# Ledger of designs, part 71: designed miniproteins, single chains, continued (4)

Each design is a single chain, and the fold is of that chain. pLDDT is the mean over its residues in the fold that is shown.

## One batch from the design tools (miniprotein)

Design m14602
Fold by ESMFold2-Fast:
Structure m14602 (fold): chain A 85 residues (1-85)
Amino acid sequence: SEEEKKKLAEEAKKKAKEALKIAMEVLRTTSDHEKILRAIGLALRAIGLLFDVDLLMEKGGSIEEFKKLLEEAEELLKEAKELAA
């Protein structure tokens, strides 16, 4: 359903934005070169995912495509939280 797609898109964007916020906080607070590079990578992946969700909403996509983006957002958030720990 269109409502299910919208909810999946909103949740994916929410998780991607949280991951981006965590990655940016790591960049602001760390002097460790490995953490800096990992945080940059996570931030770029999060930005790309936000664009992908918006593009898929504009073009129209399947529930399966939105679920895939949510899975990617969940993995990004997990990696961001692990990096910040």
Scores: mean pLDDT 89

Design m14603
Fold by ESMFold2-Fast:
Structure m14603 (fold): chain A 80 residues (1-80)
Amino acid sequence: MHPYVKGGYLKLMQGDLEGAKEYFEKAIEDNPDYAEAYHNLGLVYVNLGEYDKAIEYFEKALELDPNYEEAKRALERLRS
């Protein structure tokens, strides 16, 4: 697992949404094609109640990986 994605998950487990966001943003800066990092930013924005931004990040994750089942399910939940 990418070090920044691992750091982001640790921050999410601690309830630190801002820290999680910062780590996932660093993962994207390191690898802009990292679909998992975009999906994880979407999850952070869901927890922040910013659903429009969450949708944008989940759509970006699916653009990079069309078979990303977790991102597809997240979009279905937010659009239903």
Scores: mean pLDDT 83

Design m14604
Fold by ESMFold2-Fast:
Structure m14604 (fold): chain A 74 residues (1-74)
Amino acid sequence: SEAEEYRKKGIEALQKGDYETAADYFEKAGNIYEEKGDLEKAAQSYLEAARAYSHAGDNQKAAEMGKKARDLLA
């Protein structure tokens, strides 16, 4: 699926230390999982994006992704 493809690209970017690219791919995966109603995978992908944004120094985006994940699991 498209979400799985983005998640795979995010993992590949993490392996290269490209945290900004990894975060973008994990956020895209999360958005697609959320649109499909797969809230567990959406939350997981948003948490992966939050961690990657934090590593990239984008604390605002990291907080945003963390909130999205928490809201889906409530």
Scores: mean pLDDT 89

Design m14605
Fold by ESMFold2-Fast:
Structure m14605 (fold): chain A 60 residues (1-60)
Amino acid sequence: GPELYRAVAPVPATSEDELGLRVGDRVLVLEEIDEEWALARSLTTGREGRVPKVALEPLA
């Protein structure tokens, strides 16, 4: 199932397919796109988009 992560850095949405995040926002990682990017859903906003994987930390 989707893995639960937390944003450890702010992520500005700079294009329509990107997911904007604030530090502490919780996301479900739905799919890995590549080495740098994942498709995620924000539990704060309900929006989906790609996020840089370096901005995310897995929750235990």
Scores: mean pLDDT 82

Design m14606
Fold by ESMFold2-Fast:
Structure m14606 (fold): chain A 60 residues (1-60)
Amino acid sequence: MEYRTTLENPELLKKLEEEGKKRAEELAKKYPDVKAGDGVPTPPILKDNPEPLIGKIEEV
């Protein structure tokens, strides 16, 4: 086989679209409100930060 361009193919385009649909479904399953196209549905750092708030209660 020779090296031909695989950058823009009709199959690749279809795969990208199918991936978008599948990702939307999987993302909706994990994060029901966010879109996969956004890249990061919820930053783990920000979501994990609430833990320190719980620690404040123990200090009281």
Scores: mean pLDDT 52

Design m14607
Fold by ESMFold2-Fast:
Structure m14607 (fold): chain A 65 residues (1-65)
Amino acid sequence: MEEVLKAAEEAAKYIVEKQTEEALEEARKRLGEVFEKLGVSAEEAEKAMAIFSEAAEEALKKKKE
């Protein structure tokens, strides 16, 4: 679980720095690979994605100012 949350946080940070659709796609791909490697359950993956989505939305909002 910790690895999944860390990956989600790093992905969100990457989006904050880049704030592009390409960054979003890359972050999602990274999270998918981490989930697959760790063999996380669907529930764990869903929770991590929810945290990522919330952070990403905030980052994009900041870009809009």
Scores: mean pLDDT 68

Design m14608
Fold by ESMFold2-Fast:
Structure m14608 (fold): chain A 55 residues (1-55)
Amino acid sequence: GAREEARRRAEERLAELEAVLATLSGPAKMVGEHELARARELLARDPVAAARALA
């Protein structure tokens, strides 16, 4: 359904962001890690909202 499709899309986008984050260092990496953690929390609570936020 739409929720499952949104979850899959959000997971794919998060994987791309994790790959980018792995290339960062210092404060930029710390900020990115915090934002990624927030996005993961949103994905667990509301996959549709997470997919929209990550689009």
Scores: mean pLDDT 81

Design m14609
Fold by ESMFold2-Fast:
Structure m14609 (fold): chain A 66 residues (1-66)
Amino acid sequence: HMERARQAIEEALERLKRGDREGAREALVRAVEDGDELAARALSLLGQGDEEGALKALEEGLRRYE
């Protein structure tokens, strides 16, 4: 569960860094379906147009998984 969510978050972060917002959204939706609160927050920020906020949230969240 958590490992799968972490992989989806890593994928979303990588996609956002290369400008693929739709791909990032798809990855975050999968993590949200698995109940990940970080992914839900990042998806909400992307929906508001706050790409920078979504990137920061994902980067900080991945640090916590270390």
Scores: mean pLDDT 77

Design m14610
Fold by ESMFold2-Fast:
Structure m14610 (fold): chain A 70 residues (1-70)
Amino acid sequence: SMEIVEALEKRGVSREELLRMIETAIQMLDADTAAEFRSRLQKAKTKRELMELYGEMMEAIRAQGLARAG
């Protein structure tokens, strides 16, 4: 979500804080989805790429929750 990226940029989140947030989000995903995001995390070189990855993870967590509830 662009809104998540904008919020993180406005807050001035450090790379280290962002990596901790990503690690927490990965633990909330199913094993297959978590493995895909871990692979993408290793390829992410910029702070913006990490912010975008975190946004995609949050959307995946939301979709996973909706699939279990529906």
Scores: mean pLDDT 79

Design m14611
Fold by ESMFold2-Fast:
Structure m14611 (fold): chain A 65 residues (1-65)
Amino acid sequence: HMEETWAEVDRLFTEIKVALEAVEKSKVDAPFLEAFRIVRDLLDEGLSPEEALKKAIEILNEKGK
């Protein structure tokens, strides 16, 4: 049943969104949020989760001076 699966995914996505907004207000470590953004961008380029993580680590090492 696709509608049930979609409803669950949408609910989880909304919960994650609310949690992320709360995390932003709580002053969680900014590099963690930047790393997540980099991984998301790489996933959007069509990379696998493993490849995205590896590439994100390389980018963060470069930015870390």
Scores: mean pLDDT 64

Design m14612
Fold by ESMFold2-Fast:
Structure m14612 (fold): chain A 57 residues (1-57)
Amino acid sequence: MKELEEKLFELAKELLKKQEAKSYDEKEINELAEAFVERLKKEGALEEALKELEKLK
């Protein structure tokens, strides 16, 4: 995975784990995070999303 996509993927996993609490499954979380990153990539929003995340750090 490209570095930009990897950073967004990891953050998406963390956000999903927080929302799903104890009911999450790692494979399902990974698939949801991957779909989220692919959606952003398709919409050309990867850099915009990363910029927002860098501000939150």
Scores: mean pLDDT 69

Design m14613
Fold by ESMFold2-Fast:
Structure m14613 (fold): chain A 84 residues (1-84)
Amino acid sequence: MLEEAEKAYEAGDYETAIKYLEEALPSLSPSEQVQLLKAIAEAYKKLGDYEKAAKYYQKAADLAESLGKTELAEKLRKEAEELA
């Protein structure tokens, strides 16, 4: 799943990469989910879908904050605000 997402992303197939990343989310730890949500946001940004990119950065920020990763959460929120 993650290997397939990476391969799709490297090929420029961001839509397929997002599908694999979304499928992986429920099976991962909360800390890993933060990284996947960020990757989904970055893929949407590559597609020019800034609204969805901002939404996923915000989801990643909220989860990072719940884990006590305040600096990471602040950085992710800033990225979401810049795209909204």
Scores: mean pLDDT 83

Design m14614
Fold by ESMFold2-Fast:
Structure m14614 (fold): chain A 75 residues (1-75)
Amino acid sequence: SKADELLKEARKIFDEAIDLINSQSSLTPEQQQIYSRILNLVGQALDYIRRNDLKKAEEYVEEARRKLEELRKML
């Protein structure tokens, strides 16, 4: 289902974000802010999946992916 696909993508983004920061010895304040934003966006996506608002869930998953790629380019 679309909900299952969005859940898997949200989980992948979360796991990739954690893996990315674990590869660093320290983060700048800007990098910390983007990381916190990624976690918040994933959390909101999961909340919308739970509420069966899949359109909102998809928007938050897409934004979380964009922020993850932004963070990746800064590291």
Scores: mean pLDDT 88

Design m14615
Fold by ESMFold2-Fast:
Structure m14615 (fold): chain A 56 residues (1-56)
Amino acid sequence: SREDAVALISELTGMSRENAEAVVELLLADPALAAGLLQREAGLTPEQVRRILELL
């Protein structure tokens, strides 16, 4: 679910719920851009990004 994705992003990155919600909006609008940002800027692995996407 969206709420589970927000919670997981917040847990993995340490960002606020508001910022995690913005990331979920970006994942829904442009998954490739959002996945790249999560990997480059937040240091998430491809497996962690896939786990987030599976919740959406």
Scores: mean pLDDT 85

Design m14616
Fold by ESMFold2-Fast:
Structure m14616 (fold): chain A 67 residues (1-67)
Amino acid sequence: AEPADPLSVLERKVLSLIIDEGPLTEEEIAKKLGVSRPTVKAALDRLEARGLVVRDPETGKYALAPP
């Protein structure tokens, strides 16, 4: 079926961390997961493009997209 592509392992870990620990910056996520900041940013960009997370422009934190 189109277009149902699964989330990558990293994207799932990023989502789970945001669900568990609340709004986080890309730097905080990178440190918590032990992954480089650019790698986390790429995953966050994909999650944001899918409408799963949103970035707060005031704090720079990523949170789950509103329902």
Scores: mean pLDDT 77

Design m14617
Fold by ESMFold2-Fast:
Structure m14617 (fold): chain A 73 residues (1-73)
Amino acid sequence: MEELRRQIEITLQDLYGLDPEAARAVADRIVEHVQRLNERKAGLPPAERVALNQEEGPEIVKLFNDAVAEAKA
């Protein structure tokens, strides 16, 4: 998870021009969402885990876009 957080922070700073503090806050939100998704998957059969990943993928993208917009406001 730390590697994912670091990659998101770097991307937000380099591509979107966020300051380090804003980039960290956005990265933390995304990582928390991914961690909660992984926790929900832990008890599910394989087929349900695949379905959850497909459903939550767009939600992670929306979370990213919303957080970037909020950080720039």
Scores: mean pLDDT 76

Design m14618
Fold by ESMFold2-Fast:
Structure m14618 (fold): chain A 82 residues (1-82)
Amino acid sequence: MKEELEQAWKELREILRKVSELIDQGKVDEAIKYLREALEKSKNPIVKAALETAIDLLEKGRWHLAIPVAALVAVGEMLDAE
């Protein structure tokens, strides 16, 4: 269980890091596309919840909140998994 949570967090951090770089470059549409592809390929419900939150915020133009809120959602899901 804990090893799966560590792997999920590592996967999420790598995804969110790439998304953050795309947002910093002004490539919001590419960030959304990357997140949608990552969401479809991910099988971890914690990662899926965080990615869905990031996509929703980016589509609503709140891209500066997408990464910190997605990370907060992932932490909340991990705490609920206890």
Scores: mean pLDDT 77

Design m14619
Fold by ESMFold2-Fast:
Structure m14619 (fold): chain A 64 residues (1-64)
Amino acid sequence: MSAEQRAALDAFAEALQRELTRRYLADPSLDPAALREEFRARLREKGRELGLSDAQIEAYLASL
C-alpha cells in the first residue's frame, strides 16, 4: 500500500481505538470481544474504502 494509505489507516485506527476505549470505560458491562470485532470490522471497511486489497487489510490487522 502507499504511504498515504498507510497514514490514513493508522490515523483511523488510532481514533477508533480511542473511541472504543472511551465507550468501554463509560460502560464496563460491554463485551470486550465484541468491541474488538467492531474495531477489526471498521478497519476492514476503512481499508476497502482506501482501495486496499483484502490481503493488504489482513496483513495490516496481523501487524497490530
Scores: mean pLDDT 85

Design m14620
Fold by ESMFold2-Fast:
Structure m14620 (fold): chain A 72 residues (1-72)
Amino acid sequence: GDISDLSEEELLEIAKEVARKNGVDPAIIKRVRKVSDDTIELLVTDPQKISPEVLVDIMKALGVTGISLVKV
């Protein structure tokens, strides 16, 4: 989808749901930051629990081409 039309809170809810579907605890995903219309930062407590495959699934669900993990 077009992330320019979605709040960071709405993006966070989508990312958490994708994590849940992939067997990842959605509670580890704390925030989403918009970097551009096609790129986000995902703020997480346990980046080692998010595989590259889960990142790709989150990117596809959000319609973004770039994602980075930031440990908090």
Scores: mean pLDDT 84

Design m14621
Fold by ESMFold2-Fast:
Structure m14621 (fold): chain A 66 residues (1-66)
Amino acid sequence: SAEEAFNKGFELYRQGKYEEAVKWFEKAIELDPKNANAYSMLADAYRKLGKFEEAEKWYEKAKELT
């Protein structure tokens, strides 16, 4: 489910596995495109990877959903 994918991404994010976390947050968004929290966490993971332009893109999408 989308919630399971999001939770897996968050677990990986907490472990510092940011590239793996990105993949699971992307899957969560694919399963539920209205999950604002998944876009915010995807942005946070990109920021941790130093990918600031990607992070800003996903933060803006999260704002559109809230």
Scores: mean pLDDT 86

Design m14622
Fold by ESMFold2-Fast:
Structure m14622 (fold): chain A 64 residues (1-64)
Amino acid sequence: SEVERLAAIHELEEFLKELEKKGASKEVLDRVRELIKRLREGKVTPEEAGREAKEAAKEAGYEP
């Protein structure tokens, strides 16, 4: 739904800010930004976007 998509976009934007504060590389930050863009364009579901974001964070050495 649109509400779920907007909520997921907001969550990913906040996640991006946290990764930036933790000193994540430009590559990781750009990957999350591209994921937000794909989510806005309807190319990924909120669930898929969350999974990919978690994987990007893990690759950067940030585990939840």
Scores: mean pLDDT 78

Design m14623
Fold by ESMFold2-Fast:
Structure m14623 (fold): chain A 95 residues (1-95)
Amino acid sequence: MIEFSDEALELALLFMHSYYTYLAKQYAKKPVKTEEDILAERLAQLTADILSQENPAEAFKKKIKELLASDDPLDKRIAEEMITVAKMFERWLKE
């Protein structure tokens, strides 16, 4: 089981929601969307959904497991980004 602190997961969620919402708004101005543009929009929506749950840290852990079990390469890429950001905050909090 992935062992992240709830604090690291909450900070990762807040950072990702702010960052990817900003990117999604910038990319909405483009006439043609790249895979990176789609990823940003999906991460913005997904982080908003997780933050709306009663326990965002547990919802984050559950969503990563669901995305990693998906046959969709984009879902796996989303899970990898979420894990990378969570690891970044976990390291920052431990240092």
Scores: mean pLDDT 80

Design m14624
Fold by ESMFold2-Fast:
Structure m14624 (fold): chain A 62 residues (1-62)
Amino acid sequence: SLAEQAIKAAAEAAKAEKEGNLKEAADYYRRASDLLAQTGPGNAALAAELRAKADELEKKAA
């Protein structure tokens, strides 16, 4: 399911972030956000939070 894929992507993002791989973490958070947004409006707030996290990590990695 999209929700299962989003959870897996978010877990990979958190792992990459802990390892200091900020660009990889941003890519996974962005993927999780996109997948979660596709599940419908009920997850829009969480999808937005994950996208904001990805954007901040991309800035920090630059």
Scores: mean pLDDT 84

Design m14625
Fold by ESMFold2-Fast:
Structure m14625 (fold): chain A 75 residues (1-75)
Amino acid sequence: SIAKKLAEAIKNGKSVEELPEEELKKAEEIVEKVKPLFEELLKKAEEAYATLSEEEQKALIEEIAKKLAEAIEKV
């Protein structure tokens, strides 16, 4: 599913590969719906990130990716 593919791309920091136009439109709609939540999570992460160890930073990124995946699946 597109939602899982987007979640994996976000988690791995990779761009989603070129999809058929119909699937791309659905992916864009999901991104637009999730974008405000992503911005909120990034703002919180940015404040915490500077005070964290490398292990804690990795855990925070994984937590954000998981929350985004859950949000994407809900739309």
Scores: mean pLDDT 62

Design m14626
Fold by ESMFold2-Fast:
Structure m14626 (fold): chain A 59 residues (1-59)
Amino acid sequence: MEVAVAVKDVPVDNPSVLKLKKGDKVEILKRYEDGNVVARSLETGKTGLVGEDDLEIVE
């Protein structure tokens, strides 16, 4: 399982974006070539799109 941590708060301005708070852990499900990933929040169980630059890989 590839796990990352949000390095900052991610505000939701779009329903396809995963809402995160700094320090939230996510499981990376899919990476795209444009630097976006589909991730599942380990805090809320929700799945959504997040920028790779907003995450730090920990596993």
Scores: mean pLDDT 76

Design m14627
Fold by ESMFold2-Fast:
Structure m14627 (fold): chain A 62 residues (1-62)
Amino acid sequence: SAETSAQAAKEAAKRGDAAAAGTAGVEAHLMSGNREGGRRASQAAADGDAEGAAKAGVEFAK
């Protein structure tokens, strides 16, 4: 579910895994249909920003 993927993104960010946080954040948004959140999560992961990637996943997933 989107909530499960958002939780995974948050946990990845806590351990500093930007790639895992970005992947989980994008998955959360694909499930919820929120394209902007997915784009933000992908960009943050590309920038190495694990916290930003997780925030995008959590903020828009339900």
Scores: mean pLDDT 67

Design m14628
Fold by ESMFold2-Fast:
Structure m14628 (fold): chain A 59 residues (1-59)
Amino acid sequence: PASVPDYSDEDRRNALVTGARTLARLLGDEETLRRIERNRDNGSVLSEIAHELAERLRA
């Protein structure tokens, strides 16, 4: 039902949640998994969490 071209924000949140959960599970970071759950509706926080997890995984 996406009739709006600007569906990217909601799609990005869904992708961030999935990606961040995967990264947090790989790191065994239960605290970050809880943060993702509490901030599922906050794209800015999700972006920060995903970035932090990606940085730790790259190190």
Scores: mean pLDDT 73

Design m14629
Fold by ESMFold2-Fast:
Structure m14629 (fold): chain A 89 residues (1-89)
Amino acid sequence: MKEEMIAQLEKMLATYEAALERARAQAPGEGEKRVLQVELAYLRFLKKLKEKPLTEEELEELAKELEEWFKEPRSVEELREEIERIKAE
């Protein structure tokens, strides 16, 4: 079960990377906010995976956090600030 969940999360990460590339390709002048949302979600996801082994419960919580993040988009400035904060850590 856990191994299957981890494999699904790895597939989600690949999907986010593909979505980021697509957003960048379409977005000179539009979609900058979408690019930043995808990048931030991806970075947060990777950071949690690197810091510790996740339990099945934590994996479910992480998936819900990602969905909520996409439902409540922040301003471009707020997204940039948060990305820089994560990268600085």
Scores: mean pLDDT 65

Design m14630
Fold by ESMFold2-Fast:
Structure m14630 (fold): chain A 63 residues (1-63)
Amino acid sequence: MVGSIVEALRDVPLLGNPGFVAKKGTKLLVLEDLGDDLLVVRSLETGKEGIVPKAAVKVIGKV
């Protein structure tokens, strides 16, 4: 999944970046797959990074 573009399926808080929420439909770049169904992502809209559950996103493409 590293290098994939994923889309938020719901509004999801970015763990580790207080006050930032990836809104439903937001496109995120996967930076790291942590296992345990967690991904480190970067918002393509804001550049903010954080951790999201794999169940909260769908793969839509690749960089």
Scores: mean pLDDT 79

Design m14631
Fold by ESMFold2-Fast:
Structure m14631 (fold): chain A 64 residues (1-64)
Amino acid sequence: GEKEKEIKETVIRALKQLGVPEELAEKIAELVAEGKYEEARELMVKAGVPEVVADVIIAEAKKI
């Protein structure tokens, strides 16, 4: 739906700005859009995103 698209676009943009490769950013965004926040967070941290920043990205996505 429109919300899922906006969530994905928001997460992909944030992750790409942090230097996460586009393919991985898309995979993480899909997990966030599906409500799989724990899996998305773990994958972000493994990609080098600080835990606090990963939590902020998820919190912003939840507001959509």
Scores: mean pLDDT 85

Design m14632
Fold by ESMFold2-Fast:
Structure m14632 (fold): chain A 58 residues (1-58)
Amino acid sequence: ALELTVEGAEAYYKGDYEKAVELFKEALALDPNNEAARELLAKALEKLGKLEEAAKVR
């Protein structure tokens, strides 16, 4: 979970939002209480224009 969250954050800051979403979803599958992964997943979804999906994650 931690490693996937770090890799997701790196993808997010590089502008690879699709990869970031995938990695954060995997992190949340392993640890549903990972607040950092949830917040960054929502932000990555917003960057992709998936505002409804982002709202459901928060």
Scores: mean pLDDT 80

Design m14633
Fold by ESMFold2-Fast:
Structure m14633 (fold): chain A 60 residues (1-60)
Amino acid sequence: AAPPVTKPGLQPGAKLAEAYRELADYYESQGDLESAERARRLAEEAAKKEEVAPGGNTLA
């Protein structure tokens, strides 16, 4: 059990990681374990990757 510690400085990756985690849970409920596992991987990558790689790749 980890204590709830909210620090200032919300990273965009953290938000994405949470979104992906929700997606993973949703996929699990649907029965798509493959997608769920992939979503978890993306969540970790998003959390670690704070800056997007340069290459002219901008989304909405």
Scores: mean pLDDT 66

Design m14634
Fold by ESMFold2-Fast:
Structure m14634 (fold): chain A 60 residues (1-60)
Amino acid sequence: SMSLEEELKRKLKERFEFGKQTNDDLLAAKSEEEYNKILAESQKKLAEMQAEIDRLKKEL
């Protein structure tokens, strides 16, 4: 079974990779409206990921 430490490392990697993909998506946006939509959706997802990471850190 996965340890809390291994789960934390996986979640940190997922957040990093999501951030990279979001940056690419923002740079590829064809309009200000598309850019703002991507930004808003990514901020919500990053907050969700950060909450999960913070939860795991408290359990260590």
Scores: mean pLDDT 86

Design m14635
Fold by ESMFold2-Fast:
Structure m14635 (fold): chain A 61 residues (1-61)
Amino acid sequence: GALEEGKKMAEEGIKKAKNKEEAEKAAVRSYLTAAEDLGASDEELRELGRYAKELLEKRGW
């Protein structure tokens, strides 16, 4: 579903990021793709945002 694909995009993008700016751009891209292309609900987008924030925190960003 949209949430699962968004989470995978966020995980891969943040993992490949070399710095905080690239990681934040990857998180935003996953959110926009989930919202615009995958039809994610408001609740799915909220969970995706929370998940991406946790991934950034785990990277020390």
Scores: mean pLDDT 85

Design m14636
Fold by ESMFold2-Fast:
Parts: structure tokens; sequence; C-alpha cells
Structure m14636 (fold): chain A 50 residues (1-50)
């Protein structure tokens, strides 16, 4: 699963393991769950989840 996010005004991509996919996609806020699961800084802007 590929996540695109913004850091310092630049788009970055990270691959998330498939075993985390259900946890992220079934969360009340998939974007917030991605930030937590990947240890990204609070308030990181998630652009897409694929």
Amino acid sequence: MIVTYEENGEEKEIEVPDDKRDTILNARSPEDMVVRELGLPGGTRILSIE
C-alpha cells in the first residue's frame, strides 16, 4: 500500500506493509492512523492512500 504525503512542501511516497492496510483503511480517520502507524510528525498532511 502506497501513501503519498507532504513534508516541507514536497510530495513524498512511502510503502506501508499490507498487514497494516486493514487497520489503516478501517480507522475513523485513515490519514491520522497512517501518521501514527508510520511514526510521522503530528499534523503531517496525507495526500493519498493507494
Scores: mean pLDDT 78

Design m14637
Fold by ESMFold2-Fast:
Structure m14637 (fold): chain A 77 residues (1-77)
Amino acid sequence: SKEQKAARYLAAAGIAFIGGDEETAVSLLEKAVEYAKDNPELLKEIAEFARKMAENSKDPEVQERFRKLAEEAEKLA
């Protein structure tokens, strides 16, 4: 299902971020938002994740991309 795909992309984004691959984490999270559009609960989880990653990222461009993803997910929820 789209929900299962979104959850898998969210989990993969977390793994990539822990591994230091912040660019891949952003790309995976963008896919999570796309598949989660009809699921407000999952969009809320994605938004919370994105905000936390923005706070923990060292790259200002990556921080801004996570912040924008959080705003998009919150707007769609």
Scores: mean pLDDT 85

Design m14638
Fold by ESMFold2-Fast:
Structure m14638 (fold): chain A 92 residues (1-92)
Amino acid sequence: SEAQRLFGQMVITHASLSALYLAIRLFAKLKEDISKLKELLERAKEVYAEFRAIAAQLRPLASPAQQAQLAALEADADHIMKEAEELVKEAE
């Protein structure tokens, strides 16, 4: 179904965002150049925007179980973006 396809894309996009966040955390801890952290943050913002677009398309098609999972993934993605932005700001 279209809902299953979009849910799969959302999970993959969330995994990509999580991987970028882990890279930002690692590079911040290693005190890498701020330019590298800013580049990773811009990649994370692009992936987050894609995630939000997929989530918006999925929302009207989602089953109750998928809506609960969607809400949890959206909350986690929002938290990841906030933490990533704070880490990059602190590295300046």
Scores: mean pLDDT 87

Design m14639
Fold by ESMFold2-Fast:
Structure m14639 (fold): chain A 78 residues (1-78)
Amino acid sequence: MYKEAAEKLVAILSQVDEIIEAVRKEISDPEVAEEISELIREAKKKIEEAVKEGKYEEAVEVGKELLERLRELYARAE
């Protein structure tokens, strides 16, 4: 159902935005910052493509993978 998938997607995107804000305040390593930027760029492209195809569940999955990957990069960065 579009409504359920859309709600999950909004929640995931909100968490991604929160992590991006934390990264901007705490990441001092330019290599990690670039890796995060590229990961976000690629994931947003995949999410946009999935949404355009009506595959909201696939978009949620991509967003969830992005969120976990961002958490790993954020935890590694100092």
Scores: mean pLDDT 72

Design m14640
Fold by ESMFold2-Fast:
Structure m14640 (fold): chain A 73 residues (1-73)
Amino acid sequence: VDEEIANPQVREDALKAAEGSLKKAIEAAKNGDIVTASRYAVASALHYVAAGEPEKAREGIRKVDEAVKETEK
Protein backbone atom coordinates (compact mmCIF):
# COMPACT_ATOMS: atom_id res chain seq x y z
CA VAL A 1 0.00 0.00 0.00
CA ASP A 2 2.64 2.58 1.01
CA GLU A 3 4.96 1.15 -1.65
CA GLU A 4 2.35 1.84 -4.34
CA ILE A 5 2.02 5.46 -3.18
CA ALA A 6 5.83 5.77 -3.26
CA ASN A 7 6.09 4.15 -6.71
CA PRO A 8 8.45 6.43 -8.70
CA GLN A 9 6.41 6.27 -11.94
CA VAL A 10 3.15 7.17 -10.20
CA ARG A 11 4.91 9.93 -8.24
CA GLU A 12 6.57 11.30 -11.40
CA ASP A 13 3.25 11.36 -13.28
CA ALA A 14 1.56 13.14 -10.36
CA LEU A 15 4.39 15.70 -10.07
CA LYS A 16 4.29 16.37 -13.82
CA ALA A 17 0.52 16.90 -13.69
CA ALA A 18 0.86 19.14 -10.60
CA GLU A 19 3.58 21.31 -12.20
CA GLY A 20 1.62 21.64 -15.46
CA SER A 21 -1.58 22.62 -13.64
CA LEU A 22 0.29 25.11 -11.43
CA LYS A 23 1.83 26.82 -14.48
CA LYS A 24 -1.62 27.11 -16.11
CA ALA A 25 -3.15 28.40 -12.86
CA ILE A 26 -0.55 31.18 -12.57
CA GLU A 27 -1.00 32.16 -16.24
CA ALA A 28 -4.80 32.28 -15.83
CA ALA A 29 -4.43 34.37 -12.65
CA LYS A 30 -2.18 36.86 -14.47
CA ASN A 31 -4.85 37.15 -17.19
CA GLY A 32 -7.55 37.86 -14.58
CA ASP A 33 -9.33 34.54 -15.23
CA ILE A 34 -9.98 33.73 -11.57
CA VAL A 35 -12.25 30.73 -12.25
CA THR A 36 -9.70 28.98 -14.48
CA ALA A 37 -6.87 29.89 -12.09
CA SER A 38 -8.81 28.38 -9.16
CA ARG A 39 -9.59 25.15 -11.05
CA TYR A 40 -5.96 24.60 -12.07
CA ALA A 41 -4.71 25.56 -8.58
CA VAL A 42 -6.96 22.90 -7.00
CA ALA A 43 -5.88 20.31 -9.59
CA SER A 44 -2.20 21.12 -8.93
CA ALA A 45 -2.65 20.86 -5.15
CA LEU A 46 -4.42 17.48 -5.43
CA HIS A 47 -1.65 16.12 -7.67
CA TYR A 48 1.11 17.38 -5.33
CA VAL A 49 -0.63 15.74 -2.35
CA ALA A 50 -0.96 12.50 -4.35
CA ALA A 51 2.81 12.70 -5.05
CA GLY A 52 3.52 13.07 -1.30
CA GLU A 53 4.52 16.75 -1.62
CA PRO A 54 1.95 18.68 0.49
CA GLU A 55 4.40 21.56 1.07
CA LYS A 56 4.66 22.12 -2.69
CA ALA A 57 0.85 22.08 -2.86
CA ARG A 58 0.65 24.84 -0.22
CA GLU A 59 3.41 26.86 -1.93
CA GLY A 60 1.64 26.59 -5.28
CA ILE A 61 -1.66 27.81 -3.83
CA ARG A 62 0.16 30.79 -2.28
CA LYS A 63 1.75 31.70 -5.63
CA VAL A 64 -1.60 31.59 -7.43
CA ASP A 65 -3.26 33.67 -4.67
CA GLU A 66 -0.48 36.29 -4.90
CA ALA A 67 -0.81 36.47 -8.71
CA VAL A 68 -4.58 36.99 -8.36
CA LYS A 69 -4.08 39.77 -5.79
CA GLU A 70 -1.50 41.51 -7.99
CA THR A 71 -4.00 41.73 -10.88
CA GLU A 72 -6.32 43.76 -8.60
CA LYS A 73 -3.79 46.62 -8.48
Scores: mean pLDDT 77

Design m14641
Fold by ESMFold2-Fast:
Structure m14641 (fold): chain A 70 residues (1-70)
Amino acid sequence: MEKIKELEKKLAENPDDSEAWLKLGIEYAKAGEDEKALEYFEKSVEISKDPILEGVALIALGVTKTVMRN
């Protein structure tokens, strides 16, 4: 929960931080907020200029979608 607030502050300072969007998605996924996690992972993919970060976010999207179906 506290990590989410820290990441939100970081994104308020730099909204183009793809890594912060990815980390925020991971924290929401850990909290069971799969719909929010999915949204943040999609945002990370959209703004990422780093193919490695983009790939990680795409994997996280796939895992989250699989969990949401169950």
Scores: mean pLDDT 77

